# Designs tried in a protein design run: designed miniproteins, single chains, continued (2). Part 31

Each design is a single chain, and the fold is of that chain. pLDDT is the mean over its residues in the fold that is shown.

## One batch from the design tools (miniprotein)

Design m5059
Fold by ESMFold2-Fast:
Structure m5059 (fold): chain A 110 residues (1-110)
Amino acid sequence: MEKKELEERILTLLRAQALANRHGAAALSPELQAEVEEIEAWLLEKGISDEELLEMAFRLLPKLPREDQLAFLEGLNEEELRRVEEIAPEIPAEVIEAARAALAAKKAAA
């Protein structure tokens, strides 16, 4: 498996998820939705597990702009946020804390 291709595809998934978390799934263009579906099918074909994908995504998350990092993290649960702190310590604590605050507010509103 070519590491650069895998990394680029995961970065595309991260950007799409951040956009969907901020503006809803309808904010994804039809072209981006098709690309996400193609990437998900490709990852399944390569036998990449959900856990392996999540770990790779967390390691690549620091490569995104701060706004996209926060938007992606806002979609995670507490266990996943804790895992991000372990895998990507270069993400500032204040970004993780902002995501936790957003998660707590979402739970309070439900």
Scores: mean pLDDT 80

Design m5060
Fold by ESMFold2-Fast:
Formats: C-alpha cells, sequence, structure tokens
Structure m5060 (fold): chain A 87 residues (1-87)
C-alpha cells in the first residue's frame, strides 16, 4: 500500500498554502509517474528543456530547468526545493 500512502500525502502537499510545497509535490508526482517508462521521461525532459529555452521569463525558465534536472535524476527533491525557494 505504499502507493496509497504516497497519494494521501501527495494530496495534502498539493493543497498546501505554500506554493513551493505545491510545486515540489507536483514535481515528485511527475518524477514518480514518468519514472515507470524511461522513454516517456526522456520525451518529457526534452519538451521541458525546449520550453525553458523558448521562455523569456527568467523565473519560469529556472523552474523548468529545475524540473528537467529532477526528472533526469541529476538532483534530489530536497535540492529542487532549495533551488525553487531561491527563485
Amino acid sequence: EHEKIFNETFEERLNSEDWRTRIIAALEYLNRTLGVDADEVAESVEKIEELAKATPDEKVRKLLEIAAKLLKGEISLEEAQKRIDEL
């Protein structure tokens, strides 16, 4: 029942008053869901990196770069949260 426990804590965090907590919960959900299929993760990462390069908004670009790194497993959720807090 690890999946049920995750879904319960995910819903709680996604409904948090702290927008940073909501973003981290969404990224954790994406990482967990897409991590089942390596090809889907790769396609999602490419699309996110393309969107990051196309956006003129520096904050949005940095957020997308953090999301891509998290999905690639290059950074931890803790590091992603720290970088988002610095935005």
Scores: mean pLDDT 65

Design m5061
Fold by ESMFold2-Fast:
Structure m5061 (fold): chain A 63 residues (1-63)
Amino acid sequence: SEEEEVKRFLREHFRIPEDTPIDLDKPAREFLEKLSPALLAVARTIVPDVDKKPLREVIEALR
């Protein structure tokens, strides 16, 4: 599914272990902050409401 492709993209590019859960419907801020503070900063310039947006919407905006 498209959701599985997005999760695969995140695991591959950010080297996230497969046993680490990725919930695309949860707020993006906490997930991105754990990956990289720089990535969160970039996401905020593209999606000002990153704190209130689910991870899925933020990833779509970054592509």
Scores: mean pLDDT 74

Design m5062
Fold by ESMFold2-Fast:
Structure m5062 (fold): chain A 79 residues (1-79)
Amino acid sequence: NEEKAKEKAEETKKITYEIGLKKGLSEEEAKKAAELAGKYVEALELGDYDEALSLAEEINALPEKAREAAVEGIQKTLS
């Protein structure tokens, strides 16, 4: 299950990064959004709800376009 969580996290990071770049984010902003989105999905897959809530707060604190990229990446991965 740890392996599946990591695979989902890496897919989320990849999708989020691509969405971020398409939205006009810099590489640094897109990478930050991708890292947070990936960690969030990993926490959810592992059932670590407290960690997931903390990461959701960090995502909500991102600039609007970065937050949008993270949310869209998460939604596409979790379908």
Scores: mean pLDDT 87

Design m5063
Fold by ESMFold2-Fast:
Structure m5063 (fold): chain A 81 residues (1-81)
Amino acid sequence: SMEELLEELERLAKEAESLSPAERVARARQFADRLLARGVSAEELAEVIERYFKRNPNASEKAEEFLKYTYTVYSDLLARR
């Protein structure tokens, strides 16, 4: 569901704050692969990311970078199908 996706995204964004740049890239790619397997659309991911920022207005730059990178990777994966 959208709420379950938002909760997962919030957990991953928080975890990303303690990761190195290379680990954040790897985590984002892993997350993108899971989203693809679940059939999540790019529009659904964009909506959940928007809801994340509304609920987390003081999100860290690392969390923001992680989510934007995740969206970029996921959009690229969908475009190649």
Scores: mean pLDDT 86

Design m5064
Fold by ESMFold2-Fast:
Structure m5064 (fold): chain A 61 residues (1-61)
Amino acid sequence: DAREKAVEAGIEGAKKGKDLESATLNGQKAAVGLLARGEASAEGASEGGKAGYDLATQLYG
């Protein structure tokens, strides 16, 4: 659940980007933000960041 939440946050963050760089950074910030608030594990935040990057690459890469 916490892992799924971090992955969803990473994906949603990436969707707010307008290019590969901003989409990747937005996804990473969203996932890391959950970790900083104690709402996701470090593993979940890592997976969320990766999911955001993968989506950013599909949309803009």
Scores: mean pLDDT 78

Design m5065
Fold by ESMFold2-Fast:
Structure m5065 (fold): chain A 94 residues (1-94)
Amino acid sequence: GEAEKLLAEIEKLLKELKELFEKLKEAFRKGDLEKAKETLKRMEELYRKLREKAKKLKEVDPSLKEKVDKILLEAEILLGLAHIMLGVLELIEK
């Protein structure tokens, strides 16, 4: 149904976000500030899409709220870590 499709799309977006976070870690290790900035911008775009689909899924099937909120929390943690890593990289590349 619609809920199953939305959940699959949300899980796919989280997987893509995790893959971008791995690319961000590689950019961080290499001191590639421009690549890190580009990767974080892509992560922010994926997170916006994930939040939109998550809101819709919770409206379609409220029973999935706990599962969706757990996915959102994981995505928020990844973004928070990504912002910290970029901030550190900007400091050391002075």
Scores: mean pLDDT 88

Design m5066
Fold by ESMFold2-Fast:
Structure m5066 (fold): chain A 94 residues (1-94)
Amino acid sequence: SAREHLEEARRHLEEAIEALKQGDVEKAKEHLNEAILHLERAYEEAPEELRPLLAEAYEKVIEAGVALEQGDIEKAIEKLKEAIRLVERALEEL
């Protein structure tokens, strides 16, 4: 269900932040990839009205990935926190 995919996306985003705090960029990237897959599935299953919110969450995760490629860990964490807030809003509106 969309809810289950959003809950898994939130979990992976939180685990990505924890990995970054521990200096484990590779583990963080694995969690970002899992979060992206769950956000994609949530988008397909979500009501049309929530899809723009989920697209915005997806964009924040992509921006975090770009920040990681640039070595900007602080910006990556900031973008992941923004993505988590958007996912939490989608969960409240489901």
Scores: mean pLDDT 91

Design m5067
Fold by ESMFold2-Fast:
Structure m5067 (fold): chain A 66 residues (1-66)
Amino acid sequence: MDEELARKINEAIAQAGSDPEARLRAAVEAMKELGADPETVKAAINGLEARGAPPDIVEELRKLAE
């Protein structure tokens, strides 16, 4: 992952506050705004699911990614 892309994603997550769900949404939105391709966004969402993200949030993020 590009270091500048990662930095901007982390900045968006920090601005979302301490709510884990808001932080996950901010990360996916930042990836889309910064021009990450759809396969990269899907891979990131799948990675969050594999790391134990709640199923309802994973489903919301998939809808956001479409």
Scores: mean pLDDT 72

Design m5068
Fold by ESMFold2-Fast:
Structure m5068 (fold): chain A 60 residues (1-60)
Amino acid sequence: DRYLAALQRMRELAKVFGDKKAVAVVDAAIDTLRTSDLSDAQKRALLRKTSAEVTKILES
């Protein structure tokens, strides 16, 4: 699953920066992707939203 792989890459990046909040945001997105029956469009929206939120946290 390419969406799961992308989220896992974001998680590793957040870990490198040592930002616990960014890691938690990505973990929540991974959990949603694994536990929810999402359409491909919803998976893309989740990835975009998670990426934007992580970027905002890391820019703070």
Scores: mean pLDDT 82

Design m5069
Fold by ESMFold2-Fast:
Structure m5069 (fold): chain A 104 residues (1-104)
Amino acid sequence: SSLAEEILEAVRTAVDLLKAGKPDEEALNVLQRVLSPESAQQVVDHLKRALEAAKEGNIAEAIGHASAAMQIVLDEARKAGLSEEDLQRLDLELMGIAFDVVAA
């Protein structure tokens, strides 16, 4: 449960930093506390593309990139040994964050 909470806070913080126009490195540093460097980079890249697509009104593209970012987070959480119950809760919370990204 504590790891799931740490992952959620890291993802929320990364989204807030990117929405505020902060450098990618700030979001990467936050995500690297809970994800591998490679996964953190992929998550940042997808979140940036989702935010850009949302601003352009390309909602389908925004959903695609936001979903891809959240799937990478879930895959890393599963590899880290989260229970299926914690993964289900994490999935629902990450879906909420994805909706916030698309609504930007």
Scores: mean pLDDT 89

Design m5070
Fold by ESMFold2-Fast:
Structure m5070 (fold): chain A 108 residues (1-108)
Amino acid sequence: SQEEKLKLLEELFKELRESAKTWVDNYAKWFNLSDEEKEEMKKDFEKAVDEIERLARQLIEQHPDLSLAEVLRQATDEVVAKYKAEGKYLLASMVRLLGDLAVRKIES
């Protein structure tokens, strides 16, 4: 049901935020980012996660026939495309990884 999808989405994003809390620090170390680039990426990543959750909630409400996995794929694709268009490819890769993890958790 729509209510069950919304509850699953909320629990999922709580787990994803916990799992991803070190990702920006690791990416900054692995790709030798400046302090300014790291802080920008951290803010953009937090915003991107919120954008995926918001878009997913809207899709659940507007398209009751879509599975939660389909909703997550569509929301993730939109946010990834946005950051690629801005030239933020490392951020886009983190967003894609988060979306893929979300789908895997739902389909497992």
Scores: mean pLDDT 86

Design m5071
Fold by ESMFold2-Fast:
Formats: sequence, C-alpha cells, structure tokens
Structure m5071 (fold): chain A 62 residues (1-62)
Amino acid sequence: SLSVEELLALLASPDEAVRRAAAEALAGYGQAAIEPLRRALSSPDEGVRAAALAALTQIEIP
C-alpha cells in the first residue's frame, strides 16, 4: 500500500484513472486522510480539487 503522502502526489497525475485510484485509496485511510484532503481542496489544479472532494465524500466528513 502507498502512504498518504504518496497518494496525495498521485492526485496531480495527468492520468485520470490514477487520480481516481489515489482518491479511493485515500478514502480508505479514513480520518488520517481528512486534513491533507481538505488542504488539497485549495489546489489551483481542478483535477486535484475534484479528486480530493470525491475522497472526502467517501469518508463522509461531518
């Protein structure tokens, strides 16, 4: 398994399938991924923001 840091880097991948897989894996980390994913929502990269939002939605942040 990749670390949270490695998966966050993959959210910037030019490959949409890689970004999606990284988002799913980050969602699997649950609470430990919440803060890094919230920071990723502020990214200037639209693909990174979309992937981070998808991962956060899967974690169901209150």
Scores: mean pLDDT 80

Design m5072
Fold by ESMFold2-Fast:
Structure m5072 (fold): chain A 68 residues (1-68)
Amino acid sequence: MEETLAKAARVAGELAIEYIDLGDLQQANKAKDVLRKLAEEAERMGFTKAAESARQAIDRVDEAIKKK
């Protein structure tokens, strides 16, 4: 379960970066919101690794936004 959530966070982060590359910041921000909620729920459930994966995905999305 925790590993599945961590993988979901990684995939969502990659999708958000793809939206940024396409210039769709609205969809990228929606994906970021999903990642924030995933991190919040994972942390609440004690799934520290899944929460960390979600935060790392958010950081990658933020770096992509800063660049363009």
Scores: mean pLDDT 79

Design m5073
Fold by ESMFold2-Fast:
Structure m5073 (fold): chain A 81 residues (1-81)
Amino acid sequence: SSEEKEKLRKELNEIHREYLQLYQNASPEAQAVINSRVPELKQITDEFLQALENNDLEKAREKVEELKKKLEEIKREVERV
């Protein structure tokens, strides 16, 4: 539905905002760690966008949840440097 797609897009935008805040507040060493994970995040984001284009809302939901988990992993890695 259009409502479900809108909700998924809003969740992606929220993840993006958290990512930008994390990066902006990170030390140079922490930014290097974040940069090492960027290709992975881009791949999952691309898969999310493709799922939305194909109206595969189940897959889009899975990809958004995967992005949230990856961002949480990155936050923990950043705390270690």
Scores: mean pLDDT 89

Design m5074
Fold by ESMFold2-Fast:
Structure m5074 (fold): chain A 59 residues (1-59)
Amino acid sequence: GGAEAARAGALAGGGRAAARAGSESKDPWMSTAGHNADLGGDDAEAAARAAERGALLGG
């Protein structure tokens, strides 16, 4: 199931990336690394929801 695998990956990736970004807050580079990780994790879910809305409403 591609759809199920993609969804599980997005949810797992999002939560995992967010948790990891929080734990990595120990270095001045945290801003860059945390920002990138946050975009990858949190943005992945936001992008998925935006795409879903776009597909439903955009036509």
Scores: mean pLDDT 51

Design m5075
Fold by ESMFold2-Fast:
Structure m5075 (fold): chain A 86 residues (1-86)
Amino acid sequence: SSEIERALALIDQIKQQASPALQQILDQIKAIIEQWGKEPPTDEQLAELERLLRQAAEQLPESLWPLLREIVALLQKVIAEHLKSL
């Protein structure tokens, strides 16, 4: 998915400016999203992703919030496309 590839690229961009703690959270987010290229999202993965995104937002510099908003929008599109395929 082009949306997944774009989201992963934006996460890597944030990681270049992120603290070590934030980098670990972002790596966990990447691991979940990479699975969605092969299999549809599970409810467990969605709950875990929401928790990790909240933790990332708490640690993220305000200057990088536009990138996080773009990531969230891309992920919402991926989820919506999987739901429409049911």
Scores: mean pLDDT 85

Design m5076
Fold by ESMFold2-Fast:
Structure m5076 (fold): chain A 97 residues (1-97)
Amino acid sequence: VDIPEEDRETYVKFVFYLLTAQALAAENSPLAPEFLKMAIDYLKKLSDETIAALFGDKFSREAFRVTFAEALKLAPELQPEVDKVLDEIEKRVKRAS
């Protein structure tokens, strides 16, 4: 993915925390909610260009939705925040299209 230089570190951190939250949730770790919150925070910091690159195609959007759903298994209290962020991503992708 062609990520702008200024977003590369934020993007790597977003992916790291999201995948780690998913893995921790699969292992029933109490650390899963904290890693999911960090993933959401880094996702919010990404530019519209990076969001369009990551979420512009339907397969990538579905893959991220599934990953968030797996991470949310131990953090159901974060569901409203995840839903809000995913709704905002859909709007940002439509603006970039």
Scores: mean pLDDT 80

Design m5077
Fold by ESMFold2-Fast:
Structure m5077 (fold): chain A 96 residues (1-96)
Amino acid sequence: KEEALKLLERLKELAGKAGEKVGSVSSADEVDEATAIVVEGLNLAMQGIKTGDGELVVKGAELVKEGIQKLLELDPESEEAKKALETAEELKEVGK
């Protein structure tokens, strides 16, 4: 439980930084779409943690990965986005 919350907070921080950097140089519509997917995934993962639903944590983490992949398409060199993908994989393992 504590480990999942720690990973979720880390993921939220990294995803936020990745979106902020991309937003300064890319189309607002594409960044907004990617950010909306990330936020939806973070909300699902939080619900899974609160309810003890590991499947929902995994689904949330997968959705965050989808949004981060879109941010990486806009900024392939983003270290924050790459670390966010790693953190989302760790969150998926905790949800299993």
Scores: mean pLDDT 78

Design m5078
Fold by ESMFold2-Fast:
Structure m5078 (fold): chain A 83 residues (1-83)
Amino acid sequence: SPEEALERAERLGREVAELGREKGDMRAQLGAEVALGVAQIAYGVGLVAGDPEFGTRQLERQVRRLERALEAGADPEAAMEAA
């Protein structure tokens, strides 16, 4: 569901941002927050437009970006740019 996808994106984004903070990587922190902002906007747009499928697709895309950032081991910015 869109709500579950948003929850996953928010949880992963927090993990990526915290990893960036631990490493002192401000770009990683900002990249994670941008991904979260895009996910939240997509969710809201999907609800307002009556197209939850659009919102869900965008949330899943951001979840994949955040998962790739975690797999890359503390370079969320590079993972987001690659996606």
Scores: mean pLDDT 66

Design m5079
Fold by ESMFold2-Fast:
Structure m5079 (fold): chain A 59 residues (1-59)
Amino acid sequence: YIEEIKSFPKKLQDKVVEALQKDKNPTDEEIRKIAEEAGVSYETAKKAVELAQKVIDDN
């Protein structure tokens, strides 16, 4: 999980962390905004959010 997260652009990682600190279950609209701001596809941003959520769920 951590290695996959580190493979994403730093801006995407930062935006995902900020979003999850605000809401552990970000909406599809928030994920789309993260994708646009980080310059990645919606699918890439969604995968990054899901991986980060799994790390949080594992304590």
Scores: mean pLDDT 76

Design m5080
Fold by ESMFold2-Fast:
Structure m5080 (fold): chain A 74 residues (1-74)
Amino acid sequence: ADPQELQDEVELALVLILVGIANFYADQGKYDAARGAVELARRHVEQSGLSPEAKAEALRYIDDAEARVDAARA
């Protein structure tokens, strides 16, 4: 087993949980809380020892979530 692969999988799972929380709050009209979840996910990725590939994937999920939150409050 590659420790980096396991780390990437765990960190991506955490990002997806935060993205899910952001979407859930946006669906409830709680846009500040949704933005907070997106910002927390982005900060987590920036501070994590993710591989370049996993970091790029995580940032795509976060960018998609941010766009969804922004569209929902427009």
Scores: mean pLDDT 84

Design m5081
Fold by ESMFold2-Fast:
Structure m5081 (fold): chain A 80 residues (1-80)
Amino acid sequence: SRLEVEIERLRRQLRRKKELLERFEEIREEVVALAKERGGEAAAEEMEKELERLEEKLKEEIRFLEERIKELEEELRRAR
C-alpha cells in the first residue's frame, strides 16, 4: 500500500528528527560554554538565541510530522 510506505517513510524522518533534538539538548551547554570562552558573555547570548531558534524549528518539524503521520494512519484505517 502506498499509504503504508509513506507512513513508514515519515516515521523514519520523525525518528531522525527526535534523535537530532536529543543530541541538541545534550550538546547545548557545551556549545554555549565554548562560545562564552571564545567571545565572552555577548557571544554566549548570541549562541543561546541561535540554538533556541534551531530547537524551536526542530520541534515544529517534529510536530508537523506527528500530525501528518496521524492523518495518514486515519486514512489507512478507513481504507481497510
Scores: mean pLDDT 84

Design m5082
Fold by ESMFold2-Fast:
Structure m5082 (fold): chain A 98 residues (1-98)
Amino acid sequence: MEKEELRKEAYKRIDEIVDSLENLTEEQKKIVREAAYKAVDEYIDLPPEELRQKAAEHLQKAMDAIDAGKTDEAYRHMGEALGYKVVAELKERREKEK
């Protein structure tokens, strides 16, 4: 699979997940979506194991930001974690299909 096809599939999956989050405002959804897209763009070439580690790290940063009352920072880190997780899962699935 070409890198561009993987990127498009990741963006589509991110949109489906973010659009399903009924408790978020449109502005919060935008923060999560933009952060997820950026994470995909910057780290799409990393192996799944490293992407999963980045997802866990950013999820922890999101929790820390919530505890500090930094809501926008929390949603940004959640978005980055989502982006890493989606790319990792898509890469793992594609390797299993071969």
Scores: mean pLDDT 83

Design m5083
Fold by ESMFold2-Fast:
Structure m5083 (fold): chain A 80 residues (1-80)
Amino acid sequence: MDVFRSMSRDTRIQIAQYHLARLQRIAASVNTPAIQQRIAQIQQIIAALQAGDIDRAIALLQQMGIDDDTIRRWAAQIRA
């Protein structure tokens, strides 16, 4: 998670918000309890980042199976 730690606070929040928006679009087509749980988990990550608790945000990302390579790809999509 070194890539995520090296990012600015604003970039970390933007990445989390990007993934939240993506999950909400998926939920519009395939609304399942599993997708709703993922949405709730990302909202918890955003709250942790807004509170400045990077370690909690990283722990939650790792619980979801999100790694630095995934974060790097999402960051590239936000910048494009």
Scores: mean pLDDT 81

Design m5084
Fold by ESMFold2-Fast:
Structure m5084 (fold): chain A 62 residues (1-62)
Amino acid sequence: AAEEEFYRRLVDSALKAHDFTATREQVLQALGLGVPPPGQPGAKREVREQLESIIDEKLQAL
C-alpha cells in the first residue's frame, strides 16, 4: 500500500541518519513519538505496530 511505502521510506531515512545502528526506540523517536493515524484514534495502534514491524524487519536485515 502507498502508506506502507511511505513508512518504509521514513524508517530508511531514520536508520540512515543513525548509521544503521539505531534501536527500535531510537527509530520511533526519530519518526516522532505519537505519529498520529490520519484522524483515526483507533488506528494509532495499527500504525505503530506496522512501523515496529517494518523497523524490526529492516534491523534484522542489517
Scores: mean pLDDT 63

Design m5085
Fold by ESMFold2-Fast:
Structure m5085 (fold): chain A 114 residues (1-114)
Amino acid sequence: TEAELEELRRRLRELEELLKEAARLALEVADKEDIPRVIGLILRGIGALLDAELALEKGDLEAARRGLIEAARTIIELARLALRQARRRGDSDAARRAEALVRRAEERLAELEA
């Protein structure tokens, strides 16, 4: 329905912002050796969001929801990686930001699976 399309478009925008925040934090706290892993997760998240956007343009609600779920899971993985790296560095502020990103991404995933 039109209301479901508007809801999923809102979820897409929220996940785009979460991915940007998680990407910035993960790159901030990454060791040189971890950068390829971080970039791989960022590209996976971008791909999932692009798939969701394309599905929304076609009115394919099931494909859109699937793409958004994949994006949310990828953002959670990226934020958890950032949290692990921040804790390893003893960066309490970065760890707190990463924990908040994990919670926000988990909340978005739960809403999409409802």
Scores: mean pLDDT 91

Design m5086
Fold by ESMFold2-Fast:
Structure m5086 (fold): chain A 83 residues (1-83)
Amino acid sequence: SIPLEPRSIQLGRDVLLTMAKIYLKKEGIDFSLFDEEEAIEYAILMMEVDALSGLKKPVAVKEREEALKEIDKLLEEVEKKKK
């Protein structure tokens, strides 16, 4: 197994949770509806969309569309589960 430093992992998680709160607040979505793992996944997907939005290559457009579909799926699952 690749050695991992617990502090580095925790700092990464804290950053992703902060990014999730920022993205969700911008979209008007309640962060409290999300579990920690759902929030982290949302942050990762939103960061991927942001990174790909600066690229106009066909491959990047397709990857961005796939990330947007995963975001939509995650939001539907959160809405149905937390309602």
Scores: mean pLDDT 72

Design m5087
Fold by ESMFold2-Fast:
Structure m5087 (fold): chain A 62 residues (1-62)
Amino acid sequence: MSVIEEVEKKAEKEKNEEISKKLKELARQGREDLEKGANPAEVARKLIEETAKLEKEAKEIA
């Protein structure tokens, strides 16, 4: 599974509506960046870092 697909799946399972929305937005932005020829390593790194941050916030809220 690609990093983008993993983020989309996490957003779908996320209980917090705001965090789920942010995860979906990150996945969408990453997909668009890749389609425009952005550096795949940079896109993956950003998605991993941002999703980890959001997941930590979600656990603190739950």
Scores: mean pLDDT 78

Design m5088
Fold by ESMFold2-Fast:
Structure m5088 (fold): chain A 63 residues (1-63)
Amino acid sequence: MISPGKIPREDVEAAARAYLLSKGVSPEQVEEGVRRVIARLPESEYVDAATFKAAVDEVLAEL
C-alpha cells in the first residue's frame, strides 16, 4: 500500500484479534492479547497503522 492506513477504533479489536491469531496465538490467549493491545493504544477515533503494529508486536513479545 502506498499511503499509511488508519484503523477506526471500532475495528481495532477485530484487527488485533485477527493479527494475533495469524501469528499463532491460541484462541484462549488471544482475548488477553487484544486487551493488552487496547491498553497500549490512545483513546482516539482512529489509530495509525504504525502505532497499532508497534502495540501488537510488543504484546506478541509478552505472550
Scores: mean pLDDT 76

Design m5089
Fold by ESMFold2-Fast:
Structure m5089 (fold): chain A 89 residues (1-89)
Amino acid sequence: MTEEERERLVKAAAASAILTAIEHGPEFAKQAVDAIANHVKAQTGDEELAEEVRKAGLEAIDKASQLTPEEARRLANELFAEAGLPPLE
């Protein structure tokens, strides 16, 4: 996996965590982040990447909890754009 692919995966996971927290609450979002990180570890064998995904997702959820829903969605869209994915409208 390239450094660019790694960074895109981490940002996509963080963005998804924010949206999940907005729609389903922070506890469900934390469970989703844990599942994604475990899947990354199982598929790649890269424990460092899995931990980076978990850390970024959890930090994103905590940050989103301090923002308005509009600000949180904007942050998620910025992270999706940086990951090369289309923003949510």
Scores: mean pLDDT 79

Design m5090
Fold by ESMFold2-Fast:
Structure m5090 (fold): chain A 59 residues (1-59)
Amino acid sequence: SDEEYRQLGIEFAKNHNEVVVRSAISQLDEARADPNTPPELIPFLEGIEEEAKRRGIIE
């Protein structure tokens, strides 16, 4: 489910450094624009973005 992938993204962001987290987030707009993007990738990247905002890595 989307919520399960979002939670995996949050956990990923907790367990990786800022450089890796920023790199993952930079892919989100392209992933949303590509119709061939796997359905699990967008909620996963959104989970990473959510945790990054909570941590103050991004605004």
Scores: mean pLDDT 85

Design m5091
Fold by ESMFold2-Fast:
Structure m5091 (fold): chain A 70 residues (1-70)
Amino acid sequence: STQSKLALEQAEMLINQGRYEEAIKLLEKSLPYLDPRFLPQGYRLMSDAYRKLGRLDEARRWEALSQRYS
């Protein structure tokens, strides 16, 4: 949906601005309500944000989820 696309674009914008914790909070709220086709992208953005924070265990878990739904 357009709403799912906009939520992911907003999260990506936050990551690009270095606002990683805000991106994670937005994604945590948005993921349960995303269209299934957008879940892999949402999981990749979660993984990217956690990697930027140096939280590698969380980053790996989200990357694994993104690969299952690719």
Scores: mean pLDDT 86

Design m5092
Fold by ESMFold2-Fast:
Structure m5092 (fold): chain A 62 residues (1-62)
Amino acid sequence: SAEARVRARLEQLGYRPSEEDIRRLAAFVEARDAEGLAAYLQERLGVSAETARWIADVLLAP
C-alpha cells in the first residue's frame, strides 16, 4: 500500500513520521503529486526544497 511504502521509506531515511503524516503523504503518492509531496515534506520536516524534492522522488519511485 502507499501508506506502507511511505512509512518504510521515511523510516529508512531516519525519519519517524506520525500516522497523520503517513496518511497525507500516501494520498499525494497515490495522486502522483510530486509538488504536493515536496511542499508537505518541506513544511513538516523543515528540510530544504532540494531535500524535500529528493525525498518526494524516493516516495514516488516503484
Scores: mean pLDDT 86

Design m5093
Fold by ESMFold2-Fast:
Structure m5093 (fold): chain A 75 residues (1-75)
Amino acid sequence: MEDVVKLMIENIRKLFEEAKKNPDKLEEYVRAGRAMLDEIERLLERAPTVSDEVKQMVEEARKRIDELEAEVKKR
């Protein structure tokens, strides 16, 4: 489970890099990242144990998506 979540977080990080390269598609990347984060949360709800490392990585990804979403709304 944790390995799958870590891979999904790495995919979210790749979306952040793509957003920097394609600012016109920022809204699309934010939507994709939010959908991935929602799926991670669903997987974690069914996990019997979750490490503090994984919880921290999820919180960092959530904070970054929230920041990018706020940036989209201000434009």
Scores: mean pLDDT 77

Design m5094
Fold by ESMFold2-Fast:
Structure m5094 (fold): chain A 57 residues (1-57)
Amino acid sequence: SLEEQIKELKEGFEADIEETRARLKAQGLPQDKIDEVIEKLREGAEGTLELFKKVLE
């Protein structure tokens, strides 16, 4: 269903964000820089979900 598709996309974005966070941490980036990158990725993901919801709901 559309609701399940949106939920799966959101869960996928959250998983990708957390994997990216772990990867940046392993690369030795300071927490402040990691948070900045994650914030930008989250904004992009939220924008994509908003467009999907607007078109499909």
Scores: mean pLDDT 81

